# Designs tried in a protein design run: designed miniproteins, single chains, continued (3). Part 36

Each design is a single chain, and the fold is of that chain. pLDDT is the mean over its residues in the fold that is shown.

## One batch from the design tools (miniprotein)

Design m9231
Fold by ESMFold2-Fast:
Structure m9231 (fold): chain A 65 residues (1-65)
Amino acid sequence: GMAEAKALVEEARRRLAEIEAGDEVTRRVAQHDGGYEILTEALRLAEEGRYEEAARLIRESKESV
């Protein structure tokens, strides 16, 4: 539901911040796996109020990495 979607979005924000604060290897791995792009897109969807779509992308990201 919406509450779960918002929780996943907040987890994605924290993870994106960790990637950006991490070393070059961490950022490179995230970019290669598409994780960085998926997290960024999910946060954009959440900003538009599309939390359920954002949560779906975040779940797919977790299955891929």
Scores: mean pLDDT 71

Design m9232
Fold by ESMFold2-Fast:
Structure m9232 (fold): chain A 94 residues (1-94)
Amino acid sequence: MPSLEELYETVKAWFEENKAKMSEEAKKLAEEMLEIMERYLKGEISAEEAIKRLREILRQLVAMANASTDPEEKHMYLELAIAAQEVIDALEKE
């Protein structure tokens, strides 16, 4: 399993690559994920708080994917949802 630092760099790189074609809602959720990861890595929030916030983001990403009629937008939300779950799994093991 990748480390939380490796997951942060992966999500950040993916966001920079894709942000120009993302909806404002998708950008906001991706930015919130990155902020939560950054705050945890800096010791500003607990793993419990980070997991709680990421689960809410995951719920929103899945809801947006289900509501999307555009295949590209749906795929983007699902990619972010997979990343959010991987981050949650990594935090639960620490």
Scores: mean pLDDT 84

Design m9233
Fold by ESMFold2-Fast:
Structure m9233 (fold): chain A 70 residues (1-70)
Amino acid sequence: SIMDEAIERLGQLDPSLVPLMERTVEAMDKGDLEAYKRSLQELVRALKERLSPEQVSDIVLALSEYRASL
């Protein structure tokens, strides 16, 4: 639920970032640590280029909370 809400909010801010977010979530769900690290690095770079620091922080926090719930 928290991740679905984060993806929806990201889609409202910048829909082009949603595929990167979904790929990162898929890697977390599969337990693929290498794919997760790679996807997260790409996502964080893209977020920082397009969103405010506050918006980046909110998305990163949601990812961290989701990861902790697994």
Scores: mean pLDDT 82

Design m9234
Fold by ESMFold2-Fast:
Structure m9234 (fold): chain A 63 residues (1-63)
Amino acid sequence: SAEREAEREGLIALLEHLLRSPALPADLRVQLEAALTALKTAPVEESDEAMARAKRLISEALA
């Protein structure tokens, strides 16, 4: 759906923004890169888990 695609695009943009930070811990960087790859490669019908994981990691990175 258009709404799901927009949410996925938003998460991808936010992950890419966070990954530009030189202060990001190395272990968190690896996790964010994996989440970004999953979001870009997952089929739309399988994206719910990848999106949920991305949301959790983004929340952790911003804490």
Scores: mean pLDDT 80

Design m9235
Fold by ESMFold2-Fast:
Structure m9235 (fold): chain A 123 residues (1-123)
Amino acid sequence: MKELIEVGKELLKKGGVILVTEPVSTIEKNFGLKFKEVGEIREGIMAAGTENGGILDVDRIVEILRENGITKVVIVGTGPHVRVLADYLRQEGFTVAVIRLDDLLKDPRLALEVMEQGDVDLT
């Protein structure tokens, strides 16, 4: 997980963030990070998943990303909610890549690689 934090910090310097759609408890367990609330960005990682299996409101996500100077988003997750979020963020002017949690956990540097490719969906 040390490598994931290093990748997240590098993404943040480049105006990027890893946006995870899994519940905060799942993010904390897999990443060894603690979040005070949904929507927090910590070490280049944004916890967007709710404990009810949903995601934070897309307009609120956009607001947080813009307030933090983010222009590039690597969404981590699968399924219809992730596709809707990716399309919405692209319409709002963000560069969006989509990857699976398992792939990120195997190779955290994948987030940097897909961010450089632009609008990519690997799910």
Scores: mean pLDDT 80

Design m9236
Fold by ESMFold2-Fast:
Structure m9236 (fold): chain A 82 residues (1-82)
Amino acid sequence: SLAEEARELAERAGRYGREGAEALKQGDYVTALELARKALELGKKARELGEQAGDASAYTIGLAAEHGGRELEEKAREALEK
């Protein structure tokens, strides 16, 4: 179902976000940037599908992953620019 797909994407987005944050902490800015972009993309998709399915949980988790991924992308990019 759309709700199941949205929840699966939200879980994957969360995992990429956590892995990206760990990569950033370890100074692997290239990996952090790649993982941040994946978290952002999947988080956005989870939010959109969660909205379509009327699944408030998937919508909220997807929105959080989209925001977290964007923040992580900005931090990784800034670290690479220094």
Scores: mean pLDDT 87

Design m9237
Fold by ESMFold2-Fast:
Structure m9237 (fold): chain A 78 residues (1-78)
Amino acid sequence: MAEAEALYAEALELEEQGIRAAEEGNFDEALRLFEQASRKAAESMVLAGELTPEEGDALEARTIARARAMTEALRKAQ
């Protein structure tokens, strides 16, 4: 439980850093941070027993794909 909570807290911190990087126009760094946040969030949910490992992998892939699409859209909107 404590490990899952720590991973989730770390995921939230990485997501906040990613938002900050995107606000600064550092879209490649923002994407890297969002990918790390997505992995830690999925791992946290699997460790907490809320998702199976297979469901966690699927969620991670989906959230990374979404982050990539949004980052590319923001870059093109410049």
Scores: mean pLDDT 80

Design m9238
Fold by ESMFold2-Fast:
Structure m9238 (fold): chain A 115 residues (1-115)
Amino acid sequence: NPEAEEALKELDELAPKEGEIANELLKELGLDFLSVSVEGGAIKFSLSVEPTPETAKLVGRIQALSMAVARGYLSLEEAIDMLKNNVSTDELLERLRERGASETFLAIVDIILNP
């Protein structure tokens, strides 16, 4: 599937930019217990606190929003707004679709948000 191959290549190439965006989101939200690094073509989160379901959900949201901003589907300001207002997964996916996100990208985001 050419679209899936392109999406995987894009994940590897955009991981550094996604990491920069994720770090800016963490800074803007004051999430001092989280840090981000880029490893093996993906962004990785490190926690200084015990992981909870709520923390895992927050990490997934930061990852998905960082990926969307890196691709130009959202601005950094829109991503910050969505995190602060705890926008639902359905609302996020709808907004990304309206901004021209591919079905492959939407599927990746859905997997990240609903593991």
Scores: mean pLDDT 80

Design m9239
Fold by ESMFold2-Fast:
Structure m9239 (fold): chain A 69 residues (1-69)
Amino acid sequence: MTEEQRAAVKALAEEAKALGLDPATRQLLAELTRRGASRATLERARAMSVEEQTALLRELGLAEQAAAE
């Protein structure tokens, strides 16, 4: 993770807070940030519907479970 990527992630998080985004959106962005996702990935995730974001959160949990096996 570069310093510029980290700054981009922080800027996206601040923008999400300013827009009062849904809890699912904020949770997904936090999860992806924790995993070191790129700004492009975070922007794509933010553009998803709440239903798609919830599904992606579940898929990420299932992928982690499969990887841990």
Scores: mean pLDDT 68

Design m9240
Fold by ESMFold2-Fast:
Structure m9240 (fold): chain A 85 residues (1-85)
Amino acid sequence: APTPQQLDVEVYAALAIIAAAIVKKYSTDPEVQELADRVAELASQAVTDPSKIPELLEAAKRLYEIDPSARAVYLAAEGMQKAAA
């Protein structure tokens, strides 16, 4: 069975991926779409490689700075950082 810490990381990764997909779907900004794809890629990688969490958090923060609707993406990325610590 997964550890509680690993389960929390996986849940926050799933939330980040879903939230990023929603932001991408409703955005017409190519930079927002590119950052949303990058967040989803990094969140998926960070489940098995915690060294990707800082890059994920930077990408999620940049996405949130450009598009305030991406707040949920940033919160999910922060959740992964806290769960992995």
Scores: mean pLDDT 84

Design m9241
Fold by ESMFold2-Fast:
Structure m9241 (fold): chain A 60 residues (1-60)
Amino acid sequence: DIEKELEEFKKMLEEAKKDLETQLANYRSQISTNPQAAEDAKRLEEVLKKIDEKEKEIES
């Protein structure tokens, strides 16, 4: 059942996205004192953007 598999996959993406958003917030808080944090934040923003794109592709 493809619809059921897509729904489970969407739930997994939602949980992963929440964890990544938490990490992004932490890196953003360090940008002014840690140049590496700016790079890490940019990397996470790209990953979150890709997750958002995949979620939109799953939408009916």
Scores: mean pLDDT 77

Design m9242
Fold by ESMFold2-Fast:
Structure m9242 (fold): chain A 94 residues (1-94)
Amino acid sequence: MEEFKKELEELKKKIEEAKTKEEVRKYVGEALDLIMKFANEIRASSEAIDQLFSIAAEFNKAFKTASVEEAKKLALEMLDRMEKVMEEAYKKAQ
């Protein structure tokens, strides 16, 4: 959990420093890979996985029309929501 949070925080910093929507999309992709890897390692429930996909779908819909700054905000809000889902899933898996 602690290592996951550190790696996710580094990706959030890269998103904050991103200059283009392409860079935001790249780091969001890396963060989603990290989150899914962690979800598999803790054997997260189907319900938790469904929550992650719903959050990602909301982000993808909003991202299409977002400016670079709006895209960064949406990405960071998405990752914060996903981190909370993973924290709750981790507590239930222990």
Scores: mean pLDDT 86

Design m9243
Fold by ESMFold2-Fast:
Structure m9243 (fold): chain A 86 residues (1-86)
Amino acid sequence: MEFLGTVVARGPNAVEKAEEAAKKVLEEVDGVLDAKVTQSPTNPDIAAVVIYASSEEAAQKAVETAEETLKEGGLEVVARSVTQLP
C-alpha cells in the first residue's frame, strides 16, 4: 500500500523552508519514496510539502518531521493530512 502525506505552511520564505523540510524528510525518514514542494500561485508566503511513502507509519513520521522543520523555521502549519492511495 502507498500513502500520500501533505503539510501546508504559511509565513516568510515558505517555499525555501518547505524545500529544506522536503530534503530532511527524504534524508531522515525510511520508507519515503519522494518529497516535493508545491507553491501557491497567488501567495508567495504559502507552500506545501507533498510526501509519497511506502507505509502509513512512514507517511505519518514524514508529515511530523516536515511539520517540526517548518515550525522551527518560523512558519505556521495550517493543514496536514495522510491519505492511503489505491
Scores: mean pLDDT 83

Design m9244
Fold by ESMFold2-Fast:
Structure m9244 (fold): chain A 101 residues (1-101)
Amino acid sequence: GPRPITPEDAVRVARRLREELGLSPEQAVIAGIAVYVMGEGGVETAGRIANALKNGDLSKLSKEERELVLKAIDYLIEHTDDPELIEAARKIKKKVEEAMK
């Protein structure tokens, strides 16, 4: 069967989407968050989070799901050197933190 998804896979996916497919920094970050969450919370949770981030509707996410998103964002920021991806990740982090208040 396929190997387990790791946090490093999230960084690789975000980087490849930027470099090979020319996706926006925001799109690459959302995809990276989804891959991170797939490893930790499974495919259904990743799908809910990805849709909520794309649609800007964070109210549908539980506190635990929002905490997973913040962990994913912090991991991407810590493990990438792409300044545009880091900036997009910080903007998404601020929106998630504001939705948790």
Scores: mean pLDDT 85

Design m9245
Fold by ESMFold2-Fast:
Structure m9245 (fold): chain A 65 residues (1-65)
Amino acid sequence: SSSTRNSGISLATKMYDDATSKSTDLTTKANNSTDKSVSDSLLAKSDDYRDIADGGKKYKDYLLS
């Protein structure tokens, strides 16, 4: 149904936006960190959120197809 599809699109959009924002924030914090261990940890977490964002985008694209 269009209602189920629209709910899915909204959820996918929110996942993409939230994860993209978190990924960007974590990358910025990593770049501003002087501690390599902290920087590496933040970049790894940023990559995880980037993967979540990619998943959300693919799901949204699928629902819009």
Scores: mean pLDDT 86

Design m9246
Fold by ESMFold2-Fast:
Structure m9246 (fold): chain A 91 residues (1-91)
Amino acid sequence: MEITIKLYDKEGKLLWERKAPGNVNGILLAMAELLEGKLLGAEKVEIYIKSPSRKKAEELAKKFEKMLEGTGFKIVKKEIKGGEVYLEAEK
């Protein structure tokens, strides 16, 4: 499992990109980086999750949705294609 996270400003400029392994440590580190300041100045977030397990991809997507909603973002797009999940969130 792998995760790609991209943060953009209101003009669509890429502010930050992170690729992380979808193991517990990689997920926790990526979430910590977002919460510790990477979401500051971001107006749009894209998250791509790829997993051999659809259930695990959906469960991980739900955790990111909850974190983003708790930080003032609204989920504007969610696409699920087997073990691949794409999320877009905006303030």
Scores: mean pLDDT 78

Design m9247
Fold by ESMFold2-Fast:
Structure m9247 (fold): chain A 69 residues (1-69)
Amino acid sequence: SPFLKAGKAAEKAGDYNTAASAYVLAIKEDPTNEEAYELLKKLLDSGKLSPETKKQVEEAIKRYEEAKK
């Protein structure tokens, strides 16, 4: 996924909110993307996300979990 690659590059640069937004787009592209899901959970636990980005991340995590039903 181009979004997953972009997110990893942003995370390596220390741009955690940009990385989270890219991983959210990876989940929108493929709701079963386990790698994007695990990376989003890690960023959520980091405490480095803005409140707006955190909300988007929580919604993407729920979307992944619902797709596994």
Scores: mean pLDDT 86

Design m9248
Fold by ESMFold2-Fast:
Structure m9248 (fold): chain A 114 residues (1-114)
Amino acid sequence: MAETIKKLQEILKELGKNVKVDGKLSPEIGVAALEYVFDLKNLPKSGVINSPEFIKAMERIARAFGFYGPIDGKVNDVVKAFAKYFGLPLDGTFDPTSPEHLKGLYKLLEFGKR
């Protein structure tokens, strides 16, 4: 857990975010990373994220990674393939306090670094 959180914090710091690299998960770090990756605003600070806006954001970022499908706010086969590739949940949810979900988010950020 701590190592995955440190890697996520390091990437956010490299991207110019003012983030402390201490291996401690805070809702603010998970939400900030999600808002950055998926170009979202005003996400809940805690709990499971599963809104149609979040699914549409996943569909948009999936297109940037070569997964072309409709932007419909539904968990379709294209968003599932994208989620499976990056180790994200296949049901269109995201828990910013989950180490496994954060590993997928870290992989997305690392891939986006070229």
Scores: mean pLDDT 67

Design m9249
Fold by ESMFold2-Fast:
Formats: C-alpha cells, structure tokens, sequence
Structure m9249 (fold): chain A 110 residues (1-110)
C-alpha cells in the first residue's frame, strides 16, 4: 500500500470519527483484538475516561467499524469485517504508519 493510500484512509476516518473513536480504531488496528478492560486502560493512559471510551466503542459498533464478542464472560473488541479485511491486506509497516498517523492526530486534537 502506498503512502497516498494510507493518507486517504486517515483523511476519511478523521472526517467521520471523534478523536476518542480514532484512538480506539488505532489501538485495534495495532493489536487486532483487545478486551474492553485492556482498551479502557490504554484510553485512560491518554486521559480519556471510561465513560468516553464506552461512548466511542458504542459509536464504532453502530457504524459497523468494530464488533463486540463475549468470550468466557470477558468482553473482547475487534475490527469489523471491512476493516479486518483491510488490515489483513496491509503490510505490518503500512499498519504501523496508519496507527502512527491516527495517534498523532488524536494527540493534537484531544
């Protein structure tokens, strides 16, 4: 994937999503799957409250960008099918660049 394609994805997501929603997507792109508690801990390390994290997660689920899976009483979050397919087609280097750009924009706009 070219830097131009990564830029287009970043610009599209920035136009549609809040900074908190973008950070949730960046972390799921980086890790593939996270438990809800792991995600909350990461978000709190960036000064984002548990309540704001819940709202961001709900918004992303409503947009079908992520999905929630219950496993053995644990809530796990993963990318929705479209973004999971995109991530699987990206090189690890392209995923890292996408995550870095999303995180940089969030840090400036929180």
Amino acid sequence: MSDEEVDAIVDNLKSRLSPAELLVLAELLRHGELTLEELIAIMESHGISRATTYRAVDGLIERTLIERVERDGVTTLRLGEGLAALRSRLSPEAVARLVERLRAWVEENL
Scores: mean pLDDT 82

Design m9250
Fold by ESMFold2-Fast:
Structure m9250 (fold): chain A 65 residues (1-65)
Amino acid sequence: SHHHLGELYAAGAVTYAAQGDEERAAELARKAAEFGASPETLRGAAVGMRQAGAERAAEEALRLA
């Protein structure tokens, strides 16, 4: 269901951040917001991305929340 697409992109953002791909993490964070991820989901993703060291991607997710 397309209802969960924002949450899927948010999970992908954290996954790419953990792999060291901050550019892909930021791209997927923007897609998460575009496809309806809640502010809580975006803030959760930002915490995960910060823990992975992807500060710029985390800031993007927080800006979009």
Scores: mean pLDDT 84

Design m9251
Fold by ESMFold2-Fast:
Structure m9251 (fold): chain A 86 residues (1-86)
Amino acid sequence: MEEKEKELKRIEIVEETYDRFLAMQSLEEIDAFIKDVKENKTEEEIKASEEGLRLAYFDMFDPERAQEIRTELENRKKKLEEELKK
């Protein structure tokens, strides 16, 4: 179960970072986010946060591909949640 829990947490961080980055309205919010990630996250969590930021950048340049990746992550998350709930 540890592998599934780690993957679920990774996907959650990627999705949360993606949504949070797109919702940011000021440089102050971006700066606070970067500080939080660097100060309070593990190396694995930082990597997941970077993946979420890259996905947000892709959404600006190739929204179709970004949507495909996001849909895959959402499907994986739902499947993992179902397996962990059982």
Scores: mean pLDDT 75

Design m9252
Fold by ESMFold2-Fast:
Structure m9252 (fold): chain A 63 residues (1-63)
Amino acid sequence: SAAEAEKKQKALKAMASQLDPETIDRVMAGIEEQLKANPDDERLNRAGKQTLANLEELKKAQG
């Protein structure tokens, strides 16, 4: 919903001010490697893709 999206965006902007981009990049790279190594792990793929999307939004919020 629009209300949930706005709440999430506000939280992401707050978190973005507290994390360095290099740390986010390293975490994202680690997740991407795990997804490539375990393409048939549906649970890992679902959770990993969601985490990557959240981290991408966090980087986007940093500008």
Scores: mean pLDDT 76

Design m9253
Fold by ESMFold2-Fast:
Structure m9253 (fold): chain A 64 residues (1-64)
Amino acid sequence: MQSQIQQLRQQAEEYRRKAEEHGRLALEHARRGDWDGFRRHLELAREYQQQAQELEQQAQQLEQ
C-alpha cells in the first residue's frame, strides 16, 4: 500500500510540473501576442492539472 500511494503521488507531482511548464509557456506566448499558442498551452496545463488531482484523490483513497 505505501509503495502504491507514493507512486500515485509521484505521478501526480509529475503532472503538476507539466501543468506548471505549460502554464509558463502559455504566458510567454501571450506576451508575444501568439494567442493560438497561448490557448493550446493553457488547455494542456488544465488537462495535466486535472490528471494530477485525480491521481492525488486515488492516493487519498488508498490511505483509508
Scores: mean pLDDT 84

Design m9254
Fold by ESMFold2-Fast:
Structure m9254 (fold): chain A 64 residues (1-64)
Amino acid sequence: SGASAAESAVRAAERGDAGGAAAGAVTKMHLGDGSEEQAQKAVEAARRGDAAGAAEYAVLSGKA
């Protein structure tokens, strides 16, 4: 479940979809596979238009 959310975030970032990448981090948080802090950082990256950064936080949230 968390791995699927992280994969979706990476795919979104490959398309330049920063919001989709951040959504992956938020989904991992709701599944219990990620932290609120990492989800917040992903959303902040997406607000800056940093799709790669947002996806990175989605992947990192799996370490929580």
Scores: mean pLDDT 74

Design m9255
Fold by ESMFold2-Fast:
Structure m9255 (fold): chain A 57 residues (1-57)
Amino acid sequence: MTEEERQRKREELTRAVREGRFSSDVAYAAKALLDDQPVDPTITPEALAEARRFLER
């Protein structure tokens, strides 16, 4: 993923969170993945899968 694509995904994520389309866990996982940071181990596999699916769109 290019830095430009990452920036667009960060903006989409911010909008989706503001609109209430994502749970806090999904938003947190998506942000960690965009920043190449370790995902918090308390995040459920389902929330992580949804975050990954969002980033593949």
Scores: mean pLDDT 76

Design m9256
Fold by ESMFold2-Fast:
Structure m9256 (fold): chain A 71 residues (1-71)
Amino acid sequence: MAAMEEALRREVARARARLEAAYAAGASDAELYRLAAEEARRLLRVAREVGAPEEVLEALERDAALAEAAA
């Protein structure tokens, strides 16, 4: 479980930092939604690869779908 936790924590932190940096740089809503969708897809891929719990996978799938719909 430690490797899964570490990998997910690292990717979540990276996604958050990337979105915060884009927002601070004055990215448009459309750009932020596209970036959010890209990061949500990456998080879901990592979660699937490391065998994350179903609850986590469902949450990430929902987040990815919402981000893609908003882009």
Scores: mean pLDDT 75

Design m9257
Fold by ESMFold2-Fast:
Structure m9257 (fold): chain A 102 residues (1-102)
Amino acid sequence: AAPLTVEPSDSEENLRAKVEALLDRHVAERRAAGVPVTITPEQREDIIDLILEAFDRYRAGEPAEEVVQRLVEELKKRGYTPEQLDLALGVAGELLAAFDAA
């Protein structure tokens, strides 16, 4: 897979497009591995919004551990399954790591 690149200068539109593509790739990879995670279109948009909110907190200087904990708590509060949480955390983790590498 092509490496994810996240720039500090990325617009909100560019960042959203990168997160959408990243989530779709994680879903496809899990399906190909025989461990599919089912999300509805509405859940997909909700997860993307939550990841973007978490990333905004991280860019503002919040520690990664606190950002991840808040994301987990919010996903649990919204009734997401453990498998859907794992998917969202995988996407968020890759996004934060790509930002730190820039």
Scores: mean pLDDT 83

Design m9258
Fold by ESMFold2-Fast:
Parts: C-alpha cells; sequence; structure tokens
Structure m9258 (fold): chain A 90 residues (1-90)
C-alpha cells in the first residue's frame, strides 16, 4: 500500500530541509528564517523520529545553536506522532 509515495515524501522533505540549512549555515539567515528552520525540523519529527534526529545532527554539523527546550519539544512531537499512528492502526 502506497509505500513508494511515503518514501518519496520523506526524500523530498529531507532535500528541502538540507537546502534550507545550507542557506542558514552561510550566516545569511534572519531570526525569522531560523524560526522557520526549527519548525521544519519539528514537522520532520512528526513524520518520522529518525528524520527529526538526522535534522538535528545536520544543524549541529553546521554549528547552528539549538533554542532552549527544543530537544524536549522535538521528542514530544515524535511521541505524539507515534501515538497517533498507533491509534490509526488499532
Amino acid sequence: MEEEKLRKEKEEARKEFKEAVEKFGTGDATEEQRKALYEAILRLAGVDRELGEEAVQLLLQYKVPLPEGFLEELEEVARESEERRRRERA
């Protein structure tokens, strides 16, 4: 069932995020753009916990500081997404 669609969606989201981080890593990002990046990471975590973790690692690789409580928020979003999927399958 539509496994190819999910695979493509994950790959597309990953590519979009990487492009955004590259712009931020050059130091050209505004406060508003940084907030957009953080929101994008939370959305990735909502799709897949591993994608969210990978996105955080990418930020650290570009030496981008994480806001306070961001890791806690990321974990909550991932848990909520996993719980929602369990309910849909139950």
Scores: mean pLDDT 71

Design m9259
Fold by ESMFold2-Fast:
Structure m9259 (fold): chain A 90 residues (1-90)
Amino acid sequence: AEAEAEAVAEKVAAALPGELSDKDKERLKRQAIGLLTGEPVVDPSLSEEAQALERAVTRAVTKQIGRLSPDQAVEELLKIIELKKATPKV
């Protein structure tokens, strides 16, 4: 799962405009692990509200689709990023 999560994070980073920082890449890798395993992995440096949101999103995606393949995890992470851009205050 870790090697798959790293590959997912790299594909997501390549699909996004601009270069991501190492911190952003690590965050994507953690989100990819959550989507691949169904167990949310959140950044403990985020607010409790932001951590709860990341857990809720990961659970909603895995509940709807089930366990994701690496390609599905890339697609869903890109969708989550676009959704956060559309509703950044939730």
Scores: mean pLDDT 65

Design m9260
Fold by ESMFold2-Fast:
Structure m9260 (fold): chain A 71 residues (1-71)
Amino acid sequence: SSMDEAKKHYDEGLRYARRGELAKAREAFEKALSLDPSLAPKVREAAEELRREGLDLAADLMLAVTDRVVP
């Protein structure tokens, strides 16, 4: 289903974000949110968690993508 595919892209986005592969993370989150816009709150919560871990650039990217894809 598109929701299962969206979840897979979301999980890949998080892995890329944690590895500092920000361009790949952006593409993965764009695909996830395009398939399932209801993931937006979950992406925002994950971004806050990554910011607490010191991954500020990844968090900023995740919030920017979410705001652009799900206005």
Scores: mean pLDDT 88

Design m9261
Fold by ESMFold2-Fast:
Structure m9261 (fold): chain A 74 residues (1-74)
Amino acid sequence: MILEKLASLPPEVAEATVEELIRRLGRENVERAMKAEHLLAKGYSLAEAAKAVGASPATVSRNLREMRELVEAA
């Protein structure tokens, strides 16, 4: 889970990682992916989370993968 991984990092590293995500993916994509991750953590399906954030399931899935890869590299 992206949010859980960010919470496990030192605050300075977590902030730098979020800024890197915004720079590489764009603020809208990062915010959308974080909202979708939160809904998935609550037990919603990928399709339900995607509908709630106004994107396709494929777009949300791609954004979540890209964010996870960048957080893993931090």
Scores: mean pLDDT 78

Design m9262
Fold by ESMFold2-Fast:
Structure m9262 (fold): chain A 83 residues (1-83)
Amino acid sequence: NLGKARAYAAGLINKAKTEVKKIMEDAERKAQEDPENREVYLEEARKKSEETIKNARDEAYKKMLEFGVDKETAEKIIEEYEK
């Protein structure tokens, strides 16, 4: 069911986007409180954000394949929700 696969992928990617927003907001707050270590906080937040999105993409892709969605369609759906 393509609709069910899309809904699941959207949920995973949107949850990851919300988590990334919080990670970046927390890092900016720490950078403002401790400006000498700004680059450390931002670099850690960047790495954590990239891992969060990658994990969500991998899980969404795997789940869509389990729902019978082909690779090309699954990749297009993930790209749509990452915008």
Scores: mean pLDDT 83

Design m9263
Fold by ESMFold2-Fast:
Structure m9263 (fold): chain A 71 residues (1-71)
Amino acid sequence: MPAKITATGPLTDEEIAFAIELARELYEAGVPREEILAASRRVADEYFASPERREHAVIIIATELLELYER
């Protein structure tokens, strides 16, 4: 199992890039539009230990995944 990110406060640029990559992986896995938020929450929970930072990750992942769905 990959280790959870344990830092506090807002996501770093590197963590934002990682969240964007996770969104692309979910899109390639065929996550349907109706499950975007649920899938984003599952993945954020897996990789981010802090509840506050997890919420930021969910927003980034869901936004990127939604944009990929427009293509």
Scores: mean pLDDT 75

Design m9264
Fold by ESMFold2-Fast:
Structure m9264 (fold): chain A 74 residues (1-74)
Amino acid sequence: MATLEEIRELFKRAEELIVEYLREQGYSEEEIEKAREHIRQLMEWMLEQVKAGKLDPNEVKERIEKEIEEIKKM
């Protein structure tokens, strides 16, 4: 069973991969910080939905893991 802690760690991993990609593409630190803020807002929203029983934590984990694999291919 996926835990809220596992979901947070997956979002953190995705954030760092996205940030690395954006820096390599020449985005500014201001644009990168905006991207970090959007990712954090999405994470907190998803965690609240899981806590409320509106999202399956296992499905959230699977979706984030899939997104991480897609980012790695870029």
Scores: mean pLDDT 81

Design m9265
Fold by ESMFold2-Fast:
Structure m9265 (fold): chain A 62 residues (1-62)
Amino acid sequence: SMAKEKALEAQKKLSPLLKQGARLALGKDAKVTVEVTDTKLTVTIEAGDFKKVTTTDILESY
């Protein structure tokens, strides 16, 4: 529960900034998707043939 709350807050606050950054770096057609699942936060960045998926643990980092 608490981990999901932290992830949802991060998604709402950081998602617009990530989208702007991706568009500036990769072009206007850059797409950023931020998803929350259980204890993980997944960020997907797509622009043309470029695709990067990053998953971050919310509860643990070591």
Scores: mean pLDDT 70

